# Designs tried in a protein design run: designed miniproteins, single chains. Part 18

Each design is a single chain, and the fold is of that chain. pLDDT is the mean over its residues in the fold that is shown.

## One batch from the design tools (miniprotein)

Design m600
Fold by ESMFold2-Fast:
Structure m600 (fold): chain A 94 residues (1-94)
Amino acid sequence: MLPKSTNRVTNLAEFALKAAEQGDFLGAASAAVSAVDDIALGGGPKEREYRRQAEAALAKGDYVGALRISLEAVEEAGYKEAAENLRRALELVE
């Protein structure tokens, strides 16, 4: 049994999906980027590069780009449930 704190990435991805379902695309992209930030805190150069790209897309108002980069980072980190929720959020924003 994993502690609830280890599900932060999954919880942020679930929030991103709920925000996208409400038409809050800024909220969806911001939550997705926050999941990448969490992964990058314990990650290496590749995870930090995903964070830089996701933050740059969000800063430009490119919510689709921010969600796509965040989905790739989350999938590569092995968070299967979080990746599925971000993929669904991306479909709603596109």
Scores: mean pLDDT 81

Design m601
Fold by ESMFold2-Fast:
Structure m601 (fold): chain A 62 residues (1-62)
Amino acid sequence: IEELKKELGKVREENPELYATALEMLAQETGTLTRKLEVEKTPEVEEILKKIKELLKAQEEE
């Protein structure tokens, strides 16, 4: 997980457009998962979604 963060940081510096595309793809996949998980409406799912949002924000700030 930490290695993935480092790789994303490098990609962001070298090619911000490619980084934006990767984030958009991740958001699209997350959207599909969110739709499926919303049907289940479990508290564990809400916690996972919160963590994903925090990870995306942390990557933008760093």
Scores: mean pLDDT 61

Design m602
Fold by ESMFold2-Fast:
Structure m602 (fold): chain A 81 residues (1-81)
Amino acid sequence: MEKRKYRIIVSGEEPEVKEMTPEELKDYILSKKPLAVFVVRELAEEFKDLPIPVNVVDEFTPEMEAAIRATPGAIAVKPAE
């Protein structure tokens, strides 16, 4: 598995960009004990096997990112350049 950059938005935390493998990213997400994960459509297949609800979106608007940061237990992930 190759590392790639992800923009990660965790409720109550500042958005961050991390370079991780998909497996490292899944472990990171699960370590935060989220109630739900939001992913862009291109990541849907990679995250389909997570043991928590996965919500697929076409894109994250700034308003969606703000809503996720304000929602306890929510995490959002998209690729970063």
Scores: mean pLDDT 79

Design m603
Fold by ESMFold2-Fast:
Structure m603 (fold): chain A 99 residues (1-99)
Amino acid sequence: SVKKLLEEVIKVLEAMLDKPLEEQLEAMQEVTDKLEAEVQANPKDKELQRLYLTVAMTLLALSVIVVVEKKTGDTEEAEELARKVLANTIKVLEELLKE
């Protein structure tokens, strides 16, 4: 059920909000890999594709934040931006859950 996957992903993201950037990136990679496997098993499921795309785009955003943090050394700004990105993704996923 896509609804069950949505609920599981939201719980993971909520747990990651106050974690270090490296733990957030690792958790998002694991979630993205799991959803990619689900999409490959169900290639015509449009709701699952939307969930996967939303999560994959969030992972990409976090990856860019990590690259910028390594160049600037501004860990606090990077962690705050990552928290905002995750919080916004949670809101998008909660809206998908209402459909």
Scores: mean pLDDT 88

Design m604
Fold by ESMFold2-Fast:
Structure m604 (fold): chain A 92 residues (1-92)
Amino acid sequence: MTAAQFREFVEQHLPTLLAAYDLPESSREALIEAAVALFERHGAALLQLAETQPEKLLPTLRALAREETDLSPLEQDVVALLVSGFLAHVAR
């Protein structure tokens, strides 16, 4: 599991989430960088959480996005969903 693989996943799925949350394309770069930063900082611990206590993954990511970013609540949800979606995809 690499930051490059995560960035590719984010780039593939972010357009759908931007549309779903009615967020402008101008938010794209900030959301990618925030998601990648959270993944690089916490990815190993979050992957362990996804494998052992998957029900806690999304709430933990929402808390981290709120505490570690200056994003709006909707942008925080998008970042949390991107990181949790990737970790759920690679964890089995």
Scores: mean pLDDT 83

Design m605
Fold by ESMFold2-Fast:
Structure m605 (fold): chain A 80 residues (1-80)
Amino acid sequence: MSPGEKLPKEKLKALVLEELDQLPLPPDASLEEKYKAFKEIVDKAVEELKKQGDYSAVEVLKGVYEPLEKQAEELIEEEK
């Protein structure tokens, strides 16, 4: 419940921008460079969780992250 959550794409877009802005990259880094670093961090986190045997956390992380990755790709296309 929450009528204000009608636009999940808009919400995901805002979250992606926030995550990309928080990356420890140079201020002159392109949106594409930020997205690549972001994806690398996620892939590494997934591998570490698998090594720890926390497959439930892997499932949760993938479920949250797949929509965010898609929105990041759309944002990069909008910037071009």
Scores: mean pLDDT 66

Design m606
Fold by ESMFold2-Fast:
Structure m606 (fold): chain A 72 residues (1-72)
Amino acid sequence: SAEEGKKIYEEEFKAMIGENGEGGVGISLKGLSREALLKMIRDGFGHIPAKRGVLSDEQIEALVDYLLTLNK
């Protein structure tokens, strides 16, 4: 769920990306498709390491669902 995704975001990404995905390190996740977000979180991007080995597929989907709420 998006609520579970928010918790994961706050624990894993908030310090690196910033609040609400606005790019605390100059990276913005807003405006990306669900498929692009899944790939970037799964495989890693910029200074963010791949999360496939750290987060379950369900946790990655929950995180992406949360990030998509920030684009609407």
Scores: mean pLDDT 66

Design m607
Fold by ESMFold2-Fast:
Structure m607 (fold): chain A 61 residues (1-61)
Amino acid sequence: YNKNVQYAYLYSQGKTKNFGNISSLPDDERANLEKEGKALYESGKITEAQRDEWLKEFEAY
């Protein structure tokens, strides 16, 4: 979970190029990132717009 949260945070900061993108992750890891992304929004670490983009990326796959 900590790695997924870090990856999610790095994605929100545009720093995920060397780790692949969300679409390259296994389904279970993508589900965990979606859940952690919602938690990051609730904690105020990402904006509502970033959360919505993130959810859209997850739903596209």
Scores: mean pLDDT 56

Design m608
Fold by ESMFold2-Fast:
Structure m608 (fold): chain A 101 residues (1-101)
Amino acid sequence: SLEQLEKEAEELTRETLEVLRELNEATVEDVDKLREIERRARELLERSNEASLRAQKEADKNPSKRKQYLLLEAQAGMSGVAAAATAVSAKKMYEKGLKEK
């Protein structure tokens, strides 16, 4: 439903911002923390891609609510891009930390 997908998109946004905040607070020596950030960010990317795909399918099925579903597709897509960037950054940081040990 539209309400369920809206709630999921809001949760994805919240969790993505939390993981990004944790990345910003981490240092390169926080190898285990950075690995956990990468894992969570990759899970958020997968969830964002699934939500975006479902929103697109629902937009096609519900012409009267198409705009609302397309906006949710965009919101989930933005969360996915942020999650992907977070995962890449976390990996680069812990790889640097491992080389310096």
Scores: mean pLDDT 88

Design m609
Fold by ESMFold2-Fast:
Structure m609 (fold): chain A 90 residues (1-90)
Amino acid sequence: DPELERAKKELQELLEEIEKILKEALERTPPEVQKFLEELYKKDPFLMRGLVNVAELNGRDFLEVLGRMLLADGRGLEYAEKLLEIAEKL
């Protein structure tokens, strides 16, 4: 389905832009946190799109929402704490 393939490509391009923004915001962040975010974007693009829509893409707000969601879900609790600390500094 050409429309489905186009939607997937547009989503991947959006996620790559978000990854670039987060890398710039996380320039001083430990490499393991950066790798975790890169892997999360590539592994679950539909979940990440939902998160972006909720967070109304802004560097600080996106990191805060992501951190809170990771904390609530129990995935990467150590990364959740670091992301929330970074969000407060932005």
Scores: mean pLDDT 58

Design m610
Fold by ESMFold2-Fast:
Structure m610 (fold): chain A 63 residues (1-63)
Amino acid sequence: SAADEADALAKKYGVNNEELGAIAAASGATPEQAAAVKETGSVKPLSDAQAARAAAMLRAGSA
């Protein structure tokens, strides 16, 4: 899934929970979704479209 890809990319590139929350917010997440991402260290709280944007940002920022 897009969320699994984004989580794998975050681990690969050493993205911490705070940074992942910021990426979630930039991907259109609500403040509540971004907080859940920070707490869990995972983009699972995001929609598929938001998770796909997060994965794209992780790929672009790490290339």
Scores: mean pLDDT 82

Design m611
Fold by ESMFold2-Fast:
Structure m611 (fold): chain A 62 residues (1-62)
Amino acid sequence: SLERGARLAAANTPGVSAEQARAGAEVALKTGDLEKGGEYLARLAGVSREVGRGAAAMAALM
């Protein structure tokens, strides 16, 4: 589930909350573009694009 994935992403990504991870994953799923979801998450959480992409992917896929 998206909620479970978001909690897992937050637990594994310092500086990213479950709410932020969920928001990034939702952008990725709605657009079909992980880069857009990751960039959105990175700006929201104040982390790098690479970290944002990883967190969004984990939240969307787990």
Scores: mean pLDDT 85

Design m612
Fold by ESMFold2-Fast:
Structure m612 (fold): chain A 101 residues (1-101)
Amino acid sequence: SKIDELIEKLRNIFDEIISLIEKYDPVAAKELREEFDRALELIKQGKTDEARDVLFRMIERAVALVRENPAVTDEERQRILELVKEMAKLFNEISDIIEKE
């Protein structure tokens, strides 16, 4: 389905984000994976507002981690900012489809 394709894209973007975060903060990476699984469960339940809140909190945490850690390169920081924007866009597409069904 279109939703399944978008969820798979969302997972792929998240996996790229988490691989970078895990390099600098493996504890935060584990917690973000648990929050992502919760967001996916909320999506499956049609609870798009709750899923949005979880996803955007995760995005804020990931952005803060890469901004506050001086060991993170400017290239890695820019990549995470691009990936979180794509993640937000994909989630909005998923939410729009669910809300129209």
Scores: mean pLDDT 87

Design m613
Fold by ESMFold2-Fast:
Structure m613 (fold): chain A 87 residues (1-87)
Amino acid sequence: MSEETLKLMGEATKKANEALRIARELSPFEAARIAVELGDTIVEARKLSEEERAKKVYDTASKLYNDAKKRFEEEQKRRIEELLKKL
């Protein structure tokens, strides 16, 4: 048990990988920070039930993904403003 827990872990993995990809576009330092926080969460979650573990990892991955996406959007807006200044 269960297909739901496996799906949740799959989604957590996807969000974690996407957060790391976005963070690498920003800087190696941001990517390292996200990797450490994910690693710490996985280690801490080892003492939890499978369902609680999946949820905790998913919650952390989702938070990190949203933070990385927001920072990427801010950087993208800054780049657009620089381009508009040249035109």
Scores: mean pLDDT 80

Design m614
Fold by ESMFold2-Fast:
Structure m614 (fold): chain A 65 residues (1-65)
Amino acid sequence: SDAALRAGQAALRAGEGGVLSEAQARAVAAASSGAAREALLAALAAGADGRLSAGEAAAALALGS
């Protein structure tokens, strides 16, 4: 949803200590380019608890930039 996307984007902007929930990470991935989307979904799948750090999400998004 747009709310999940905006919350995920806010977590990314917060930087240190930012964490995306599974729903927020999936929303950001859905709005991303192919390479960035694949990297985000792979990072989320590799996580133990369905959470993604802002640093991991930012690194994945950089692949699509």
Scores: mean pLDDT 74

Design m615
Fold by ESMFold2-Fast:
Structure m615 (fold): chain A 84 residues (1-84)
Amino acid sequence: VAEEAKRELTELAKSLGVSDEVAELAAEMLVDLAMGVPPSEVLRRLTKKYGSELTSKAVKAMNKLLVEHPDEVERLVRRVAQAV
């Protein structure tokens, strides 16, 4: 369930014109948040693993997803949250 939602979110993020790497990271952030990981912990893990610049780009992509495709993001996030 989480893996399927991550793939759909990644494809949705790619539609915004971001790189595959940024799209995957934005999708991973949304899935982690849906699973109940605190925002501060998600940001800490990603910054440590990928660096601040890439994490910043992923946050911007995630925010753009929430603005451009709120219904699709909500549907996918709810599906992950209900499966955990």
Scores: mean pLDDT 80

Design m616
Fold by ESMFold2-Fast:
Structure m616 (fold): chain A 60 residues (1-60)
Amino acid sequence: ALSDAQQAALLYTYLSTQPSFSEEEARAFGRAMGFSDAAIDAAIARFKEDHPDRPERRAS
């Protein structure tokens, strides 16, 4: 089984491949993968801190 830190890292990597950032979609993906809420929250928070120039809205 993956640790929370490993789950967060995997979700973070997934978010980095997406053309736009959506917190709802990130949570839905993490849940579908069986990740813990703690791992999902950690990945989202870190992604927002590391990518402050990436809007939560779809790229136009």
Scores: mean pLDDT 75

Design m617
Fold by ESMFold2-Fast:
Structure m617 (fold): chain A 68 residues (1-68)
Amino acid sequence: MYVKGAVSGEEIPLEVAKSSTGGVFKEDGSFIDGFSILQLLARREISLEDLPQLSEEVKELLATLLGL
């Protein structure tokens, strides 16, 4: 229930997020915690585009926060 390297490659997390769960293992209740999401985004191991489950407003907020 975590994603890693999704931004940089075709790792299983990236394919699952985009094709299977529509995001980050959210379909069946499996999901990555917000704190972990922030850390992965900061490390560029995942992008907001890999988290389609999040609303556009939340994605913009996270992008702004990471820009700080």
Scores: mean pLDDT 50

Design m618
Fold by ESMFold2-Fast:
Structure m618 (fold): chain A 87 residues (1-87)
Amino acid sequence: ALENARKLLEAISEGRLTPEELRVLYALVATDGSLRRAAELLGKSQGTISRLLREALEKLELASREELLEAARQLGLTPEIAELLLQ
């Protein structure tokens, strides 16, 4: 189903995710969902990444990191594109 992809797209287009939450999304896509590697990539603690992810999931009404990553994939957010968006 594309419902989660639509939720993510609408949240991004309407500016409902903060810049930090967007960077966490891109870092998780780039690292295939690794909180540790995303934290290393962004220069933040794993606790900070986990908190920002939880806040983003609540805003998006998504149940899990897996649903968020699948929504990103359905929108065409590949690891390569996510790395470009982090530059």
Scores: mean pLDDT 88

Design m619
Fold by ESMFold2-Fast:
Structure m619 (fold): chain A 65 residues (1-65)
Amino acid sequence: SPIEEAEKKLKEYRKEAIDAVQRSKALVDAGAPQAEIDAANQRVNEAGEKAGKYSKEIIELKKKE
Protein backbone atom coordinates (compact mmCIF):
# COMPACT_ATOMS: atom_id res chain seq x y z
CA SER A 1 0.00 0.00 0.00
CA PRO A 2 1.15 3.63 -0.39
CA ILE A 3 1.29 3.95 3.41
CA GLU A 4 3.52 0.85 3.75
CA GLU A 5 5.88 2.17 1.04
CA ALA A 6 6.05 5.59 2.71
CA GLU A 7 6.66 3.97 6.14
CA LYS A 8 9.56 1.92 4.69
CA LYS A 9 11.11 5.09 3.24
CA LEU A 10 10.56 6.94 6.52
CA LYS A 11 12.32 4.14 8.44
CA GLU A 12 15.27 4.23 6.02
CA TYR A 13 15.69 8.03 6.26
CA ARG A 14 15.23 8.03 10.05
CA LYS A 15 18.09 5.51 10.33
CA GLU A 16 20.23 7.64 7.99
CA ALA A 17 19.44 10.76 10.07
CA ILE A 18 20.29 9.01 13.37
CA ASP A 19 23.61 7.75 11.94
CA ALA A 20 24.41 11.23 10.61
CA VAL A 21 23.54 12.92 13.94
CA GLN A 22 25.80 10.51 15.85
CA ARG A 23 28.61 11.10 13.34
CA SER A 24 28.23 14.90 13.63
CA LYS A 25 28.28 14.79 17.46
CA ALA A 26 31.35 12.53 17.48
CA LEU A 27 33.18 14.92 15.13
CA VAL A 28 32.28 17.97 17.26
CA ASP A 29 33.35 16.21 20.48
CA ALA A 30 36.66 15.17 18.87
CA GLY A 31 37.36 18.72 17.61
CA ALA A 32 37.39 17.55 13.99
CA PRO A 33 37.98 19.98 11.08
CA GLN A 34 34.99 22.21 10.30
CA ALA A 35 34.74 20.77 6.76
CA GLU A 36 34.09 17.27 8.19
CA ILE A 37 31.51 18.63 10.67
CA ASP A 38 29.79 20.60 7.86
CA ALA A 39 29.63 17.47 5.67
CA ALA A 40 28.04 15.48 8.51
CA ASN A 41 25.54 18.30 9.22
CA GLN A 42 24.60 18.35 5.51
CA ARG A 43 23.82 14.60 5.72
CA VAL A 44 21.65 15.24 8.81
CA ASN A 45 19.70 17.99 7.00
CA GLU A 46 19.20 15.92 3.83
CA ALA A 47 18.02 12.82 5.73
CA GLY A 48 15.79 14.93 8.00
CA GLU A 49 14.11 16.62 5.02
CA LYS A 50 13.42 13.25 3.37
CA ALA A 51 12.05 11.77 6.62
CA GLY A 52 9.84 14.84 7.12
CA LYS A 53 8.37 14.53 3.61
CA TYR A 54 7.43 10.87 4.12
CA SER A 55 6.08 11.56 7.62
CA LYS A 56 3.73 14.22 6.16
CA GLU A 57 2.75 11.88 3.30
CA ILE A 58 1.76 9.16 5.80
CA ILE A 59 -0.40 11.65 7.78
CA GLU A 60 -2.17 12.80 4.59
CA LEU A 61 -2.72 9.21 3.39
CA LYS A 62 -4.20 8.23 6.78
CA LYS A 63 -6.59 11.24 6.67
CA LYS A 64 -7.95 9.98 3.31
CA GLU A 65 -8.77 6.54 4.79
Scores: mean pLDDT 82

Design m620
Fold by ESMFold2-Fast:
Structure m620 (fold): chain A 73 residues (1-73)
Amino acid sequence: MAEVTDLVIEGDLAGVLVAVEAPDAEEAARLAVEAARRALEERGLRVTEVVRVAVAPVAPGRYEVAVLLRVER
């Protein structure tokens, strides 16, 4: 499960914070990027690049993932 908790768009960059339930950090990163892309597409934005993904474990099986993406309208 992945839930977008914060989303900020500034120029051609979008910062998305995602709360994720996953068995490991790799799956958490994958789910967070998928959730971030979906949230931006729902806003009419096209994701051109995933610039950075930062994964932080917050509890067993729970992660906070910060995703930085490049977007165009």
Scores: mean pLDDT 86

Design m621
Fold by ESMFold2-Fast:
Structure m621 (fold): chain A 80 residues (1-80)
Amino acid sequence: MPSVDQQAEALIARLDELIKELDAGKISVDEAFARFNELLDEYNELAPHLTDPDLSARLHEAIARAARRVLEARRKELES
């Protein structure tokens, strides 16, 4: 199994890819929301095991960025 740190780095990459796919129109807003919730569940399982404060901060920032983008996209869809 990958280390906790490797899992955190992979999760950051998946969060960044989610935003890229949403921005490129490759996935729907509803699909992005569903995938974000799955990634958030993985974050909640992983977070108690993170010991590196810099990695923890980067992962938290990646989650916050993805959440903001998905919520903004949902709001714009409702206004369109």
Scores: mean pLDDT 84

Design m622
Fold by ESMFold2-Fast:
Parts: sequence; C-alpha cells; structure tokens
Structure m622 (fold): chain A 73 residues (1-73)
Amino acid sequence: SLEELINSLKKLVEELKKRQEEFDKYIATLDELAKKMGLTYEQVVLWKIAISDDSELAEVNRLAEAYYEKLKK
C-alpha cells in the first residue's frame, strides 16, 4: 500500500541521517589525528586509505558520496 511505502521511505531517511552523523564523527577524528601527527588533513586521509581494507574503504566511500551529494544542495 501507499502507506507502507511512505513508512519504508521514512525509515530509510532516518538511516541516512544516522550514517551522516557517523561520517561527521569520522571526519572530526581524522582532523584531530592530523593535528596530533603534525600532518595536513589530506595527508592523513591518504594514509588512512593506504592502510584500510576493502570493506572499510567501501564504507568510507559510501559515507563520503552521501556527504558530497548533500553539499551540492
């Protein structure tokens, strides 16, 4: 039914918001790590990419894509 479809969409929106918050926390962690290591943010991101396994990299890429799409708005 239309009501069931609307409820499913609302649940998906709430899940996307949760993932956005997780991404924001991850970015804050990278910024803090950059300051602690005396590196630029970009250098820490590249280092993290170099040491990440495929599953971690895929999750970071999914969150980053969602964040960039939000910024285009």
Scores: mean pLDDT 68

Design m623
Fold by ESMFold2-Fast:
Structure m623 (fold): chain A 65 residues (1-65)
Amino acid sequence: SSMAARMAEYEKRRRELMEESLKRLDQIKADLKATGNREAAMTQVAELSKQQQKELDELDKEMAG
C-alpha cells in the first residue's frame, strides 16, 4: 500500500516535471522563431537540461530514502 502510494507520487511528479519542461522547450522554440537568436536558445536549452537532470536526481533521492 505505502509503496504503491510512493510509486504513484513519483510517477505524478515525474509527469509534472516532463510537462513543465515541454512547455519551457516550446517557449524557447517560439522565442527562437520570433527572434532568430540561436545563442540565447542554445543557452536556455542547456539550462533547461541541467535543471531537469537536477530535479530528476532529487526526485530519485526522495524515493530511494
Scores: mean pLDDT 83

Design m624
Fold by ESMFold2-Fast:
Structure m624 (fold): chain A 76 residues (1-76)
Amino acid sequence: KKKELIEEFEKYLKENFDDESAVEQQLNIFKQRVETFGPEKALEQWKVSREVAEKLREIGDEIDEELEKRKKLEEL
């Protein structure tokens, strides 16, 4: 269900990003992708973006335990 996917993605973003502004920005991008391309294609595009974001977050990320949330979303 599209709504459940968006809610799970929002939960993942809140667990992995400390910046609420960044969370809302990424969530809005994901929502637009889901509406335009459907959930499967949206996840595929986000996977590439997430890979880049993960490398950037390695420089300043203080919460490594949230990596399980990333893997859970990847399996959706």
Scores: mean pLDDT 61

Design m625
Fold by ESMFold2-Fast:
Structure m625 (fold): chain A 94 residues (1-94)
Amino acid sequence: DLVERLEELMERLKEAVFNGKFKEVLPTAREIIRLSKELLTSPSREHRRLAAQALFDTRDMLDFVYALTQDPELKELREEAGRLFNENKEYYKY
């Protein structure tokens, strides 16, 4: 189930950020963005809403970690998450 996998990854991302496990942030966020792209192609409005929410939360967490680490890959990933969210923000207005 893609939704369960997305929820699991969002919890892992939050834990990684909260505990300063910054090396885990990049691969986890990449996987969240990948799954979110897949969910955005779903005919389910609820799946698209969950993807938009995950992209919003991921962008904000990546902004926070980027401010601390200055890792350019985090900046690129943050910009991708932000762009995808802005393109799909209609689903977030639930």
Scores: mean pLDDT 86

Design m626
Fold by ESMFold2-Fast:
Structure m626 (fold): chain A 100 residues (1-100)
Amino acid sequence: SLEEQKEKQKIMDEIQEIMSKALKEMKELMEKGDYEGAIKVFEEAAEKIIELLSKILSEEQLEKVKEVIKEAIEKLKKAKTVEELEKIFAEMYKKILDIL
């Protein structure tokens, strides 16, 4: 259980780093009016997050994460402000933690 807890923590730390980098890049793109570029950054980050989570989650849990990410992408397509972007990221992360 201790080794499993360490692996889970390492993966969650990597996910937080990926999310922080993506959020920063997306904010910069949105400020420039590049909403399509911001969505692409998120989609690339999401693929990395899914790959990392596939190492510790069951197939059923991973499908739930994919649905959460799909909802986040649809909300991001409608987002017009950096504040909305931050709220979408926070809500997505909370839902992913609830699946774990």
Scores: mean pLDDT 86

Design m627
Fold by ESMFold2-Fast:
Structure m627 (fold): chain A 108 residues (1-108)
Amino acid sequence: MEELEKELAAKPFDPSKLQKVGLDLILRAAINGKLDELVRHIVRLAPKLPFPLLLVETVAFLYAKGVISKEEAERILKEIAQALDVPFELVKKVFEYRYEKLTGKKLK
C-alpha cells in the first residue's frame, strides 16, 4: 500500500509502473485476506491518479485470474465509480471490455 503511494510521488511519473504496482498490491492483499483494506486505499487515491481507469483494468485482470469473485469485482468497481464521481455503468462497461480482451470471452 505504501508502495503505491511511493510510486505516485516518483518523478518522472510512469502510468505503466503505477498499474504494475497496483496489480501486485491487490494480488498480495487478496492472498492475505486484506482486499478490503487495499480497496479503501485505492478509493482514497483514485481522484489523484492521472489514469484512474487503469484501476478498472487491474480489477478485470484479477477477476480473469480467479483471484477475486464477480461480487467482489462489482463492489470494487462501485467504489471506484463513487470516488471518481462517474456513472457505475461507465466503469462496468470498461471492466467488461477489458475482461473480453483478456479472456476472449464476453462477461454475461
Scores: mean pLDDT 64

Design m628
Fold by ESMFold2-Fast:
Structure m628 (fold): chain A 67 residues (1-67)
Amino acid sequence: SVEELLAKLSPVGKEAVEAMKAGDFQRAVELLKKLTPEERKLIAEILSQSDDERLQQFAKFVEKKAK
């Protein structure tokens, strides 16, 4: 579940997801730079499970940056 994936994130990772949900993508990108590639992939999985099309599109952006 999304809740289980969120529990695996660091405090910075959780803050990044909160920024994305708030529509603050500029802050989200800055926070993502501080994360490991593995944690960025977890965030992409969380966002891809969202019903919000903007979050689903941002998930694809995060996946590209994780590679």
Scores: mean pLDDT 77

Design m629
Fold by ESMFold2-Fast:
Structure m629 (fold): chain A 84 residues (1-84)
Amino acid sequence: MEEELKRLVEEMLPLAEKAREGDKKAREELAKLVEESLPLVLAYLEEQGLPEAHKKIAEELLEKTAEALRNGEDLSKYSISPLP
């Protein structure tokens, strides 16, 4: 499971670089990879014994991340609770 997530991250890195340059295609491909990672993330959380609430949070975060990538928004915009 973790190894599959690592492979996704490695595939995302070159797309993230192009997305930072303003490449719309790279942002769309990143959004798709984020969406495709959802079942892997949920399976990982289940293996770690995390409750259903954590899976829902992960699902919502990934969905918002994919939308932000498509809209050209900064991912940090959805990190709405800065804790000191």
Scores: mean pLDDT 69

Design m630
Fold by ESMFold2-Fast:
Structure m630 (fold): chain A 85 residues (1-85)
Amino acid sequence: SENEKLAQQISNMINALGDRVRRLRRVERASDQEVLDALKAEAIAWFRQNFPEYADFIERQIARTRSVDELFGVLVGIQSAIKAE
């Protein structure tokens, strides 16, 4: 279904962001705040491009996160909600 395809695309994006965390921390020696800010920007841009109808709602949920772990929790929650529809 369309929702299954979108859920898979979100899963792929989450995995790519996980790889991005490892590079930012190990190669660029980025702070936790710099990592969080970069991932928020990338996730928000992805949803605006690929899921514009709900992008504003999703952006507000992402904006409220205060850690990388909270951000991944929100993204997994969004993926699960879309898959359940």
Scores: mean pLDDT 86

Design m631
Fold by ESMFold2-Fast:
Structure m631 (fold): chain A 88 residues (1-88)
Amino acid sequence: RRAQILADVRALTEKIAEASEDPEKAREIGERFVADVQAALDAGDLDGVIAATTKFIREASKIPMNEKAANLVVALALRVVGDVIELE
C-alpha cells in the first residue's frame, strides 16, 4: 500500500532525527525526503521513490550522526525498497 510507504518513511525519519547528533538538521533532511516520496507516490512514480531514498541516504551521510542513527538510515532504505517492490 502507498500509505504504508509514507507511514514507514515518516516514522523512521522521526526516529533518525531523535537519534541524530544534530536532530534539527536530520529532521530538515527527513522532512524533504517525506515530501519527495509523497510527490513521487502522488505521480505514480515508484522509481522516483527509490531515487528519493537514494538522495536521502546521500544527504544523511553528510550529517553528524551516531551509530544508532546510521543504522536507522539503513533500516529506512531497506524498508522503503521492500514496500516499493511489493507494489510492483
Scores: mean pLDDT 73

Design m632
Fold by ESMFold2-Fast:
Structure m632 (fold): chain A 87 residues (1-87)
Amino acid sequence: ALSPEQLLSLLENMIRIMAKEWAETKDEEIVRKSIEGMKKTVASLAPPEVAEKLEEILEEMLKKLQEGEDPNKVAEEAIKKIREVIE
């Protein structure tokens, strides 16, 4: 099983890749697919209580990206919130 630190590292990497792809392409399907992939990862690897909180952070990140907020800022804010949940 992944440690909490390994799960955080995995999600941080996935979020940063998604933010770069969104900034380059503005393709909403890329963001949706990335978030669904992260939700599956969280559901598979995290305890249910932690998974629920992480899924809320991912949904908030999607909403902010759709509202036109800076992708890098949104990614860093999401990573910070995920760290607070996992730690």
Scores: mean pLDDT 81

Design m633
Fold by ESMFold2-Fast:
Structure m633 (fold): chain A 107 residues (1-107)
Amino acid sequence: SEREERQREISRLIGRILREIGDELQELIDAKKSGDKKKIEEAEKKLGETSLKGSIEIAKFSDDPKLQAAARIVEEAVRQGRVDWIAEQLKAGKSVVEIAEELKKEE
């Protein structure tokens, strides 16, 4: 069924994202053990970016059309180099939908 195919797609996507996060968490652990602040900052930025991109991909599979549309807008902004700004908005407690609405106003 379409639902079973979608569930398998979501499961594969989550598995891929978790593996990527796991590998980057190991890079961060190794960087922290080295004491190299530049390597730590690079590893933290990479992990944050992968986690954000993964969250967007999962949101695109949501049953909520508003969340799906918002996720696509945020994904495009990430591609345009707005990652640091988006991360700051998420840290401030803004939802993906609220961030997408702000991005629409900048056009």
Scores: mean pLDDT 79

Design m634
Fold by ESMFold2-Fast:
Structure m634 (fold): chain A 99 residues (1-99)
Amino acid sequence: SAEEEELARKGLELMAKLNGQPVDHNASLLETQAQYMGLLLQFVARLKKLSPKEQEEALKRLVEELLKHPEIFDDVVSLLKDLLSPEQQKILEELLSKL
């Protein structure tokens, strides 16, 4: 649907910006969703190589970008909670509690 395409596109653009990667604006919905999921997985993979302080800083930066896009906030947070470790989920929940 148009709403699903818009959510996937905005999620892709946000995650691409956070990862410093270009976006393909001509992709199909399925390709957009695959790229979006790929960038979420890349973000989580990078977190695993960081210190606890750097993980908190990276997740804080993500939350700050999500606050600029309230329409995708819940979708991105839900997907991330499924991908994050229990320890990383606690950091995210603490950051969200400060909003």
Scores: mean pLDDT 80

